# Designs tried in a protein design run: designed miniproteins, single chains, continued (3). Part 68

Each design is a single chain, and the fold is of that chain. pLDDT is the mean over its residues in the fold that is shown.

## One batch from the design tools (miniprotein)

Design m10355
Fold by ESMFold2-Fast:
Structure m10355 (fold): chain A 85 residues (1-85)
Amino acid sequence: GPRFPLTEEEIEEVRRLIGRSLADYYGLDEESAKRLEELFVNGAPPEEIVEVIRPYSSEEEVETLLEILTELEEARKKIEEKKKE
């Protein structure tokens, strides 16, 4: 069966880094950046993640990000489906 390349602790750290990178890219304040990191660490839905970014970005960028995050979630579900033989 498939094995995770990273531990849960390492995955949490990667998610935190992704959240931080997005916060820095969109120029979020410290509180909003911390909120975004928490949402990524907790595996929050794409719709909740984009709401933190919405005040700091254009509607077009938020819509694009939501589409990307949704596509990634669908890809993850497809991988889990392949795990079920």
Scores: mean pLDDT 75

Design m10356
Fold by ESMFold2-Fast:
Structure m10356 (fold): chain A 111 residues (1-111)
Amino acid sequence: MEAKKYAELTKKAAKEGKIEEAEEYAKKAAEIAEKNPSAENYYYAGEAYYALGKYYESIGKLDEAIEYYDKAYEYYKKAYELDPSNKKYRENALEAGINAGLLRIKKVVSS
């Protein structure tokens, strides 16, 4: 799937600290999923945004991390709704939601 390619490019760019490039690749993964809706394409859009969430969390940018984890949750949820038998889609949606929620709590207790 083409969305998978952009998810992998997002992960690589984020790992290398090339954040503008990573964000453009994630946007392309999402555009593919929106133009060609499928459980797999939504899943890879989720994977791309989850990688951005992890990156911003790792550098202490909690607001950006929350935004990208929320986007990852939305795409994983869309994947799960199209393929409810695929346990990984549900588990990844839950994980992204938990990560966003924990960062919201962390912002309150660190303020």
Scores: mean pLDDT 88

Design m10357
Fold by ESMFold2-Fast:
Structure m10357 (fold): chain A 60 residues (1-60)
Amino acid sequence: SLLDYQVAVLFAKGLTDEEIGRLLGISPATVRRRKERLGIKSLKDLTPEKVAEVRAAAGL
C-alpha cells in the first residue's frame, strides 16, 4: 500500500517509529508492525529489490 511505501521511505531517511507515526497520523506501534510485515528490521533490509517491491505494491 502507499502507507507501507511511506513508512519504508521515512525509515530510510533515518526517522524513528515515533516521528514516522506523527507525520503519517498513525501510532508508533503501527509503524513497527508495518516494518515487520515488510521484512524491514534494519536499514540493511532496504535493498533496491525490496524498495521496488514496496513501490509496486503501492501502485507506483
Scores: mean pLDDT 79

Design m10358
Fold by ESMFold2-Fast:
Structure m10358 (fold): chain A 89 residues (1-89)
Amino acid sequence: SELAAELARREALIAALREKNPTIYEIMEVAEQYLEGKISREEALEKMTKLLLETGKQSEEEAREAAETVLKDAEELKELRERAEAEAA
């Protein structure tokens, strides 16, 4: 299905990004901790914003907006996984 193909493409892209950049790996780990319920959304946002500020030449506002986008994308990817698994069952 298109849903399964899109999910596979997004997961492959994320895996490739994690291998190439240690900071992206740390950001993805924070997103996973949030999705697993180990930390709050606010804690995840703060941790990601800090990581982005330490490695980028962006403003605090830009780093926060980027962190918010990463969290939204992670939330959408989790929904896509759950929907794809439901279709496969």
Scores: mean pLDDT 75

Design m10359
Fold by ESMFold2-Fast:
Structure m10359 (fold): chain A 79 residues (1-79)
Amino acid sequence: MEEEIAEAMVLMLLSIARLLNSKGKHEEAVEMLERAARIAIEAGSERAKRAVIETLRELLPTLDEESRERAEAIIEELE
């Protein structure tokens, strides 16, 4: 139950991150990805962690340099 709620929150944050990135709000997008990663780690959900990693890797080429470095750090923390 708590894990399912955490997974739903992660998916919502990933959707928000994609929207923010599409608007050029790269720093805000990475903040949403960092929140999603923390929820996934705290919930211990491998499914949620994979969803965050996949979204980070997808968005990585579209991010600015500083946001890309932050995104790479999140991927390393999740792996």
Scores: mean pLDDT 84

Design m10360
Fold by ESMFold2-Fast:
Structure m10360 (fold): chain A 56 residues (1-56)
Amino acid sequence: MRVRIVAGGFKGWTGEIVAERPNPDPNSKNKTIYTVRLDDGRGEIEVTPEAIEEIP
């Protein structure tokens, strides 16, 4: 799935979700953390679902 980062220090960057894992914080509304491989060789970041939006 292609996504855009909509919050935090990487806001405006785009990439592809390449992995997911359970969020270890039991009090978080976000039960899943996604690994996003950023475009243009910018590396990989972990984000919560609220920090990303799906793009075409």
Scores: mean pLDDT 77

Design m10361
Fold by ESMFold2-Fast:
Structure m10361 (fold): chain A 70 residues (1-70)
Amino acid sequence: SPEEEALRRRLIDAEAELGILEIKYAVTKMGIEKETDPEKRKKLQDELNETEKQIAGVEAEVARLRAELA
């Protein structure tokens, strides 16, 4: 149905977004480990915390969409 196709497309988009956010999280975490400047490290930590919140939101959306398609 058109509704199922729309849900499937939203799921694909959400899974792609989750993948991008997970890469961003990993890169930011590595940046923190290499950073010696406390001010820059704090900024990276703030970015890491924000990315973690975004990941949680997208994971919840993926779970919801998968449940609707089951």
Scores: mean pLDDT 89

Design m10362
Fold by ESMFold2-Fast:
Structure m10362 (fold): chain A 79 residues (1-79)
Amino acid sequence: HMERLRALAEAYRDAIEKAKGASLEEIVKTLNELIERAAGDPEAAQELRDALNKSPGQALVTARKLAERYEAEVARLEA
């Protein structure tokens, strides 16, 4: 429950950090790996996949928004 949300938040943040200063190909690989690791939230995984199909840049924007949503939900549950 909370553990799942924390795991998702960490997975998304880890992918975003790995994408910093990475090549375009490395960004695409990292985001595809994130989609597979985040399969526990199929709606979010699909949103990220759709963004990646448009552009890696759009996928990074989407990944940041999803990370922020998970982080906000974890903070809400901890309060």
Scores: mean pLDDT 81

Design m10363
Fold by ESMFold2-Fast:
Structure m10363 (fold): chain A 110 residues (1-110)
Amino acid sequence: MMEEVKRAAALLDSPDPEVVRQALNTLRDALSSKDPEVRRLAAEALGRAVPLLDHPDPAIASAVREQLEAARPALEELLSDKDPEVRRAAGEALARIDLAFERLEQRRRA
């Protein structure tokens, strides 16, 4: 699992929208790992994917938006995680996701 999470995080830089979507799916699945280090890395990687919402390829931007929206409930559950580093990583990821979605809504209205 740890190596899969590290590989998925690296694949977020792929120019292929399907590869990015699959990488984000792997990171979402890792949020439910029994290993707190895996859950922490997955939450941090999802937070680092937020800039991809502004990707010039609309297919990548759309895939990232869909996957980050789908990840929000799992990240919210991790705010109550047993590990304090997992709780912190989930909180930071949610804050970045929520701010980015608010900015996207504002740009649509402007």
Scores: mean pLDDT 85

Design m10364
Fold by ESMFold2-Fast:
Structure m10364 (fold): chain A 68 residues (1-68)
Amino acid sequence: KLILVKDEFGVPIAQGRAKDQEEAARFLMEKLGLSEEEAREIAEKLTKVGQEVEFEVGALKYTVTLVK
């Protein structure tokens, strides 16, 4: 599965492959500096292609999406 992260303006800032939720969580931790708890919560919500999950880190807003 491909994971795409966009900022609040819809600009792509990170992209990576993850086979499961564990790899998705690691990707988010490494690219965005999220805690393990935050990354796992977001990865758990990424169950369907085209699903968008919104979250905040400090004052910054991001969207993560599964793409094929």
Scores: mean pLDDT 78

Design m10365
Fold by ESMFold2-Fast:
Structure m10365 (fold): chain A 104 residues (1-104)
Amino acid sequence: ASPEELAAKLEEAVKLKNEGNEAFKEGDYSKAIEKYTQAILLYESVLKQDPSLKPIVYPNLAKALSNRGAARLKLGDLKGAITDYEEAAKIKLELGDLEGAVKD
């Protein structure tokens, strides 16, 4: 995909994540999960096309995963919540490694 197409996907993913945050605040955890899932799929699609965008995408992807995990926990989906939290933790560790790699 072109850089322009990737930028458009990132904007849509951020919008969907924010819609998920609004649904979560309203107590609509099912809608929050749906919106976070759509955002996560777009972030993953961008990273598949351009892995060099990890430092930009990973903070937002980790937040979307953590928030979806919290919404899943509110609905009693403990296994789904654990999976999302574990994936978010893995991304945060990889972010730490990436930040280390750009040190002087």
Scores: mean pLDDT 86

Design m10366
Fold by ESMFold2-Fast:
Structure m10366 (fold): chain A 95 residues (1-95)
Amino acid sequence: SEATAEEEAAARLVEAAIAERGVSPVDLMRARVRALEDDDEEALREWLMTELGFSPEVAEAFLYLMRRERAELEARDPSAVEEAVARAREAIAKA
């Protein structure tokens, strides 16, 4: 499907940046929590660029992936976003 190809391309950009920059799993979970809880994409985009060192292209790829994940979770179950956030917060706490 077209959407799957776009997601794969975005995922490759983000994965390459994570490896090149040495981004920690904890910082990635923090970014995911922000993306799923908050509607402030501008603040998250700035945080990704300043704190994780992402380029504008990589930051947009991450936001695209998070928008798709949030939409899928919301379509599945109203509690799925809250559950995903809780799991990410638990991963942060255990790190």
Scores: mean pLDDT 81

Design m10367
Fold by ESMFold2-Fast:
Structure m10367 (fold): chain A 79 residues (1-79)
Amino acid sequence: MDKLKKQLIELLKDEGVEVPEDASFDELLEKVSKVIAKLKKENVTRYTGVLLRLMSIAEGSSEEDQEKILEAMLKGMKS
C-alpha cells in the first residue's frame, strides 16, 4: 500500500498535478482518473503512456489494489 501510494504520487507529479501531503489512496485514484480524462482529449501519446505506467504499477500490487487501479482507469477513459 505505501509503495503503491508513492508510485501514484510520482505519476501525478510527473503530469504536473499537485498532491496534498495527507492524500488518501482513494483521493490519488480520483486525481488519476481526472488526468486520464484530460489527456484523452488533449494528448493521446501521454494518455497511452499513463495507462501503460498504471498497468506496470498494478503488476506490482495486490489483486485488490489492481481492481481499484483498473476502476480508476476505466472512469477516466469513460469521461
Scores: mean pLDDT 81

Design m10368
Fold by ESMFold2-Fast:
Structure m10368 (fold): chain A 90 residues (1-90)
Amino acid sequence: AADEQLARLEALLAQFKAAVAAGDTAAARATFAQMLDLVDALIAAHPQDKALLERILALLMEALRASTDKDLILAAIGQALRVIGALLDI
């Protein structure tokens, strides 16, 4: 269910923030990759669930705000734009 996957995404965001705070770049990148894969799966499974897509966008923006790695920031921006495209039906 989308709610279980959303809870998983929230848990991954918390894990990502902890890795960034610890300066663990490898753990941060690995956790972020898992977040991106889960976002892709959620968008593909629920492209018309605007409430879910808005929550996903909020979580990606939190990841972006926590990020200090330019590659992770660019990846988060790319995924946020994809979620915005889905929200606008573009």
Scores: mean pLDDT 82

Design m10369
Fold by ESMFold2-Fast:
Structure m10369 (fold): chain A 75 residues (1-75)
Amino acid sequence: SPEVEELRALLLAPDEERQQLIERFRKKYNLDPDVPEELVRAIAAARLALLEDGTPEQKKRVQAHLEKLKEEIAK
């Protein structure tokens, strides 16, 4: 899956490429620019785990979680 490959690339990226992948992830999932890299990586790791082993319902819950996290960080 292209999404799984993108998430793996983000989590395994060397420091030089990581910033660009983090910014792409923020834009793709409509996260605020101020969301810390550690939170972006945690979200990516959780999403990757669910995409590999998760049910369709769990994948839907991840989308809801990302939206809620955006609300919390943005106020």
Scores: mean pLDDT 70

Design m10370
Fold by ESMFold2-Fast:
Structure m10370 (fold): chain A 72 residues (1-72)
Amino acid sequence: SEEKKKIVEYLKELGREDLAKKAEEKLNDKTAKLAWELLQKSPTDETRVKIVQSLIDHPNPSSPAEVAKVMR
């Protein structure tokens, strides 16, 4: 999906090629769209990385609240 491509490009720009690979392999279209929406609302690169990591580990989150637990 377009959202997944944007996430992968963003992570590569941060030098997180390891996470970019995992995002490309693990994120489905639904979780990629959710991740991209949350990234746009996140104030820091640290928070954005945590969001992507959480969604890679939880590819079918029941709600945005599951991702919020990682953001702290």
Scores: mean pLDDT 73

Design m10371
Fold by ESMFold2-Fast:
Parts: C-alpha cells; structure tokens; sequence
Structure m10371 (fold): chain A 75 residues (1-75)
C-alpha cells in the first residue's frame, strides 16, 4: 500500500516538474486514495492539500488542510 502511494507521489512530482498540472493532480489523487484505504485519511488529505497548493489552487488546498486537521482531532 505505502510503496504504491509513494510511486504515485513520484509520478505526480515528475508531472508537476513537466508542467502537466492535471496529470500531477490525478497522481496525487491516486496516492491519497491508497493512503485513505490503508487507514491514513489525515495523511491523504494533507497530500491533496500540498498538491493543490503546488498547483496554485490555494482555496482547494485550504479545504483539504482543514479536512486533515479534522481527522487528526478526531483520532
């Protein structure tokens, strides 16, 4: 699970470096889904927050950051 999430993270970072923003976001979503399925929803939301922030989408980044904080407080 975690190894597969890491592979998608690497692909997301590569796509971002190449200016392929939508492809990068798709890989971040796949990595986040694997983290959530592994029982790490807070980490999944933080990952999506970081991905959106790197794409300049501050509103979406903050939304996922708040979701991550809610998961941490509930744990």
Amino acid sequence: MIKEATKYMIQANKALKEGKDEEALEHYRKAAKLLEQAGYPAQAYLLLSDGYKRLGKEEEAEEYRQKALAEIKAA
Scores: mean pLDDT 80

Design m10372
Fold by ESMFold2-Fast:
Structure m10372 (fold): chain A 72 residues (1-72)
Amino acid sequence: SHMHEELLKEFEEFLKKNGEKLLPSTDSVSDEALARFFVRMFELEKGIKLSPEVEEEMIRLALEYLKELKKK
């Protein structure tokens, strides 16, 4: 739906603005755990509860963000 598309777009903007600042100081955290952490931080910032379907899409976006960040 349009609302889901808008939330995904806002999450991408959240990652661009905050992703590097939220990276842990340790390499022991998996990308999956980091992606879930980013989604939780976004929920807290927006004060919303995500449906499982939207949460899974956001995890996918966060994993792609982390992949691109590691390339440089």
Scores: mean pLDDT 78

Design m10373
Fold by ESMFold2-Fast:
Structure m10373 (fold): chain A 64 residues (1-64)
Amino acid sequence: MEATIRLDHHNLGKLREALGVEEGALARVTVLDEKTAEVVSLETGRRIRISAEDARSIIHLAGV
């Protein structure tokens, strides 16, 4: 699963801080395996590893 999302939801504030971006920035979320996902900022190129479960929650909050 892979999705491009807009980080405009207020509950995505910690993810925005981790990526070094502001509200409305675009990020790509890629589920790598059953346990692990990656988020890449399209603005900064910063990458973080998260759980696949958190990735699904983030995509849901982003309205995808």
Scores: mean pLDDT 80

Design m10374
Fold by ESMFold2-Fast:
Structure m10374 (fold): chain A 105 residues (1-105)
Amino acid sequence: TPEEIRKDLDKFIKEVNDLMLEIARDPSSLDAKMAEIKKLFEEFKKKYPQLTPAVDRALAFIQSAAEDAKKQGWTERAMTLLLFQTLAALGDIWITVKQYINSLE
């Protein structure tokens, strides 16, 4: 089970990051790609409901970061900050998952 959780987390992080890179490349895709990100977050919460607080916090942060990038007019700086903020939010989930796995061992 710890190894399955790590694999699911790695896939989740990659899929969310890939969608955020698509938004940065094509800001007109924001609504569609953010809807897909929200679906990924809901499926991850459904599988690991014990992680809900960390997952909800990360999604809220990512949504806020995307709104800030939009307000800044999608400048290169704003896109770069959005990508770093996305990594920071996903890192919070990773730390929480690591703590959860350690509690099982």
Scores: mean pLDDT 85

Design m10375
Fold by ESMFold2-Fast:
Structure m10375 (fold): chain A 94 residues (1-94)
Amino acid sequence: SPREKAIQLLESAAVLLRELAEDYAERNPERAALYERQAEDLRRIAEQLRAGKISLEEVIAHIERQIAELRESDPTLAQLYQELRDGLLAIKAE
């Protein structure tokens, strides 16, 4: 279902952010901490979506806000979120 696909995409993104946080841990611990917090945020959102506590539209809106906040401070993370948003929009359009 679209909901199951969205949950899987959010969980996959969270795993990727955790792996990037580990890569940054020694050379940029502040960036590593940011990526860890964002990974936990995505995992929590996936759980809320699974529980029916948040809609896919609300998830997309949250991701769009994160893109706006991160665009200047961490363009790489903003780009990853843009790809996540585009994937979620494609799922919604099914």
Scores: mean pLDDT 90

Design m10376
Fold by ESMFold2-Fast:
Structure m10376 (fold): chain A 61 residues (1-61)
Amino acid sequence: SALEEKLTAVTREALEALAAGDRAGAARILYDELGIRVDPAKMTPEVIDRALLAKYLELTS
């Protein structure tokens, strides 16, 4: 679905930014694309995964 494709693309982009050391960039991607607010200082792969799961459940319930 278009939603699943968007969530997958945003997850990949945020994880790539984080892997490059750009925590602020990862936070901006999540906010601009999905309206998800994450503190850059707390940015980890687990935090990204949990935020995307929460957004998926919000949009599909």
Scores: mean pLDDT 86

Design m10377
Fold by ESMFold2-Fast:
Structure m10377 (fold): chain A 66 residues (1-66)
Amino acid sequence: SQTVVVIGNGSGPTQQQAQDQAQADLQRKLDQLSSTHQVEVLAQTSSTTEQDGVYYSSVAAKVRVT
């Protein structure tokens, strides 16, 4: 088995929308990975920033792949 980091990204006019989009992006990427591998999420971290009224969010998942 291998350990990899998968990152979801999102942006929006509110913190919640940016975070929801980042989570949806991460889930989409994990679903794609799961189509060819067995995936276990070991840890997840998130970061959200704001610039000029736009929120940007990144969610990083450390996953075990077999």
Scores: mean pLDDT 89

Design m10378
Fold by ESMFold2-Fast:
Structure m10378 (fold): chain A 90 residues (1-90)
Amino acid sequence: SLARAERLARLALLIEVEKRRPPSEEEIEAALEKAGATREEYEEVSGLSREEILARLAALAGEKWAEMVRAYLEGDLERAQALAREMGLE
């Protein structure tokens, strides 16, 4: 499901952002609500390796979606945006 892939991608990006500045609990809760994800999903994803997250994304939405999320996680915003445009995402 694309919606499930979007939730997983948002959680993965939240975890990467935490590495740069620790968010408050309120910021985490707001991000989870915006992503439509549960606290349990967040905790599960935080325990996964990047490759495990990307494998789950590929299974849910295909390899191109996983590559777009990889680019975002690596900070390659140009590549991530190019892949998003190719897939018709904005």
Scores: mean pLDDT 73

Design m10379
Fold by ESMFold2-Fast:
Structure m10379 (fold): chain A 74 residues (1-74)
Amino acid sequence: DREEELRRLREQLERTRRLLEQMQARYDKLKAEDPSEENLSTADGKPPSEKPVVRAQRLRDGLAARARQLEASL
């Protein structure tokens, strides 16, 4: 019922926060590593949105928005 729904939302929020933490760590690692020739040489010829750092940032922002949405549902 309502309490079970709230519990599920809370569990999803915690899971989303964990993923957000992982994505933040991934973003920090990619940012510190700088693009290597073997990983991003071809990607630099494509739109900037294809860069791993940009992708990790987008995922982080998406997870943050999801967490906010779940909090609003509680």
Scores: mean pLDDT 70

Design m10380
Fold by ESMFold2-Fast:
Structure m10380 (fold): chain A 96 residues (1-96)
Amino acid sequence: MAAERAAEVVRGNLEAGFSGRLAGGIAEGLGRIAGSVGELAGGLPMTSEEAQREYRRGEELGRRVARERGMDEEGAEEAGRGAGLLAAGLQSLRSA
């Protein structure tokens, strides 16, 4: 599922020593690229209900992963936001 893949990207960046903000920012950037490519290929937009469901799952998983790695609430929120955006972008790509 897209949400689990997005959480893995955040986990890997946190394991590499990046902050929750930086890990979240990397995931967000990748998600925006994936979403744009997905839409160009005829996939669902990131604003679709399907992509938004994956966003919510990715956000929850990303926050959980960041907390498990010792991030504070702000860092966990930023990592979760990035994971959500990556999950939505991957869902757009998968639907193409």
Scores: mean pLDDT 86

Design m10381
Fold by ESMFold2-Fast:
Structure m10381 (fold): chain A 100 residues (1-100)
Amino acid sequence: MSLEEIYEAILKAIEEGIELTTEDGKVVNSIFAYIAEELVKLKKKSLSEKEMKELLRKILEELGIKASDKQLKELIEKLIEDGLLVRNENGEISLQLPVP
């Protein structure tokens, strides 16, 4: 699968919603809620690139998609470019939308 196809699949899941289960058994209905739950669990306002790649890998697995490390990095950059994610001054990644 191309990076463009992966990106389109993520955008569709953002628009339509997706059911995701966290490691502690919480069910959420959006990608942003899934990322927000990870931030809450870690008691952080932002994730490292490594943590964000692992989280996106799990989301893509629920969509039936296997992504390489390179594709995950490029996906993060596209999400930042499109204003869905932001990179902080310390290089960590957060949601553009307010976190609960």
Scores: mean pLDDT 79

Design m10382
Fold by ESMFold2-Fast:
Structure m10382 (fold): chain A 75 residues (1-75)
Amino acid sequence: TSIVTHSVDQARQMIDGYDRTIPRMERVARQQLGSDDPRMQRGGRIMVQQIDRMRVHRDIYRDAVRRGVDAQISV
């Protein structure tokens, strides 16, 4: 397990990226999960897991920005 450190300014950039990316991924995941194709459904489930991880990371960045401290992310 590795830890990545981001400054407050880098955390703000990461939050902006997640705010743009997560809604797009959620739309794709809904389409995939609604498919009759089992492979597409598996892809949708994997995407949901990635979205959940992104939300956890976004919350860490948001907390760091709120507190004015560097963010530390476990990857």
Scores: mean pLDDT 87

Design m10383
Fold by ESMFold2-Fast:
Structure m10383 (fold): chain A 94 residues (1-94)
Amino acid sequence: MEKEIEELIKKLKGEPTEKIREALRKLGFNEEEIERMIKAIESGDIEEVKELILEHLKKLAEEGDPRAQYILKASEELKLEATKLILNQLLELV
């Protein structure tokens, strides 16, 4: 799982920064989260990327998203799968 996340981050790092910014905005990240995510992707900081995605899911869960609520209550494996899915969605949008 972690290796797959690393590979997705490397693919995103190869994309234009402005396209990544636009894609993150489409996925519902706010401007502060977008800038932190871009820096984490550019530096290859896997742990920061995972943390930012979990923080985003926590906000969605607090706003009543039942899928986000389910993921946050789930095992570490499912949280990593959610991270991978969001990174794949981001990559598809760039």
Scores: mean pLDDT 79

Design m10384
Fold by ESMFold2-Fast:
Formats: structure tokens, C-alpha cells, sequence
Structure m10384 (fold): chain A 105 residues (1-105)
């Protein structure tokens, strides 16, 4: 079940990349994912729920990338403060940077 959910989220991202967010419809997502509209609604009852899930997956990818970068910089001898300032300069949120650094202790 989770594999199909991930496929739907990847299809939604592809629709945004190719056609823009204004063309992000449940019909277009179902076509791109190769699933029926009924199957799509079974996993995501509304477009809003799908967009919330898509943001959460994007936030997870940003977290994983920030964590790896923080680990690499700390291993090179940079301080927690220097790593924090650098990640913030790259556009990561303060809450995400705090979570990454706290979980690396």
C-alpha cells in the first residue's frame, strides 16, 4: 500500500515540474501515476491532503540532505554554531536545522 502512495506523490511532483502547479488536478495526477481516479481518492481523499503529504515528503528529503551535510561538516572539525549558520545561509529553516543538530548528539 505505501509503495502506491509514494508513486502517486512522485506523479504529483512530475505534474508540477512539467505543467505547473495550476495544472495539478486529481485527474492529471491519476493519469501520470497510471492509477484510476478511484484508487487516487482512496489514498488521498482531497487535493489538500495530497499537497500536505507532498510537502511532508519534501521536508523529509530536505532533512536528510541537511543531516548528511551537517555530519560531514562536523567530521571536518566545524563547530555546531558554524554548521548552523552555514545551513541557514543555504535557506534551511531554523526549526529543521535545530532538529538536525539535536538528533546528531
Amino acid sequence: MEKLRKKILEAAEEVIIRFGEENLTMDNIALEAGVSLGTLYKHFPSKEELLKALKKEGDKAAYDNARKLAQDLLAQGYSDQQVRDYLLSLGYSSSLVNKVLDELK
Scores: mean pLDDT 80

Design m10385
Fold by ESMFold2-Fast:
Structure m10385 (fold): chain A 83 residues (1-83)
Amino acid sequence: SAAVLEEIKKLSESSSPESEKELAKLVLELLNALELDPNNKVAVNLALYLLGEIFPKYAEKHSKEERLAKLQKLKPVFEHLAE
């Protein structure tokens, strides 16, 4: 939704520990949606966008497919951060 994108922009600008927790929660929701429906293109796009906001240099060096795989591997880390 548009509200989610606006919130991501604000959180990205603040670069605080609180903003990292909020981004982690959003990533988890998107990863859970993708686990239930891998064909959810909206969730894929939002998850990749969030990765780019959190790790822009990493995202630039890696392919789209590798970026999505990295998000999946980081799921336990995001779960811990969101708690």
Scores: mean pLDDT 70

Design m10386
Fold by ESMFold2-Fast:
Structure m10386 (fold): chain A 80 residues (1-80)
Amino acid sequence: SNLQLGDQYNQQGQQARQQGDGQSALQHYSQSSDNYSDSGDLQKSAESLEQAGQVYETILGDHQRSQQLYQAAQQLRQQS
């Protein structure tokens, strides 16, 4: 299911993030967010976007993209 795929990609994102692989972490968190959104779980989709925002902030040093993802996550939470 899309929910199970979302969980799988989120775990892969966490593993990549722990290894300091920001690009792989972002790819997996993006796939996680998309699958959660497709399943109707906007809260979990927002959580995956927040994790991607933290990758931009802490690994890639991109504050602007981090803030964009936090804003996108907040919008999804308002819709849930």
Scores: mean pLDDT 89

Design m10387
Fold by ESMFold2-Fast:
Structure m10387 (fold): chain A 69 residues (1-69)
Amino acid sequence: MDEERIEYMALSAALASHKPDVWKEVEKYVKGPDARELLDAVKKVAEERKIEPTEEHIELAREALEELK
């Protein structure tokens, strides 16, 4: 469970660092403030645009999750 969250957060960081406009693409799949929909949207956009998280993004996601405890 936590591993999937880290992966999705790493993908989100990769999307944000690659192109800010990509976040607007994610908004097309999000119809509310539901975090689960946001995670699914990020995964779809990353797969469509073939954006992969780097090791740095994965580490950043792990740190962000730790801070949210």
Scores: mean pLDDT 64

Design m10388
Fold by ESMFold2-Fast:
Structure m10388 (fold): chain A 94 residues (1-94)
Amino acid sequence: ASSAAILAAFYAAQVSKALRDGDVETAKKIAEEAIKDLERLIQTSSSPRDVELAKKAIERFKKILEALDAGNVDEAITLSKRLMGEALEEIIKD
């Protein structure tokens, strides 16, 4: 199983929930924590697949943060849902 895909799905779901609840500050904190956890996974993982998926997830969370910093909440919701779907597909493949 991909630890990167599980982390990405979990955090993307939490970001999406916070944004649906109108809590932009919490969504930003969750996305920042996701990036930190994925960076730790890159440092500790012996799996090239986990490292590659973690790098992709980090780039997705950075785009979510950029959208939120621009005040584009609808884009951030769309990006978080897309990331959650992509991550869930990777978990199913495991």
Scores: mean pLDDT 86

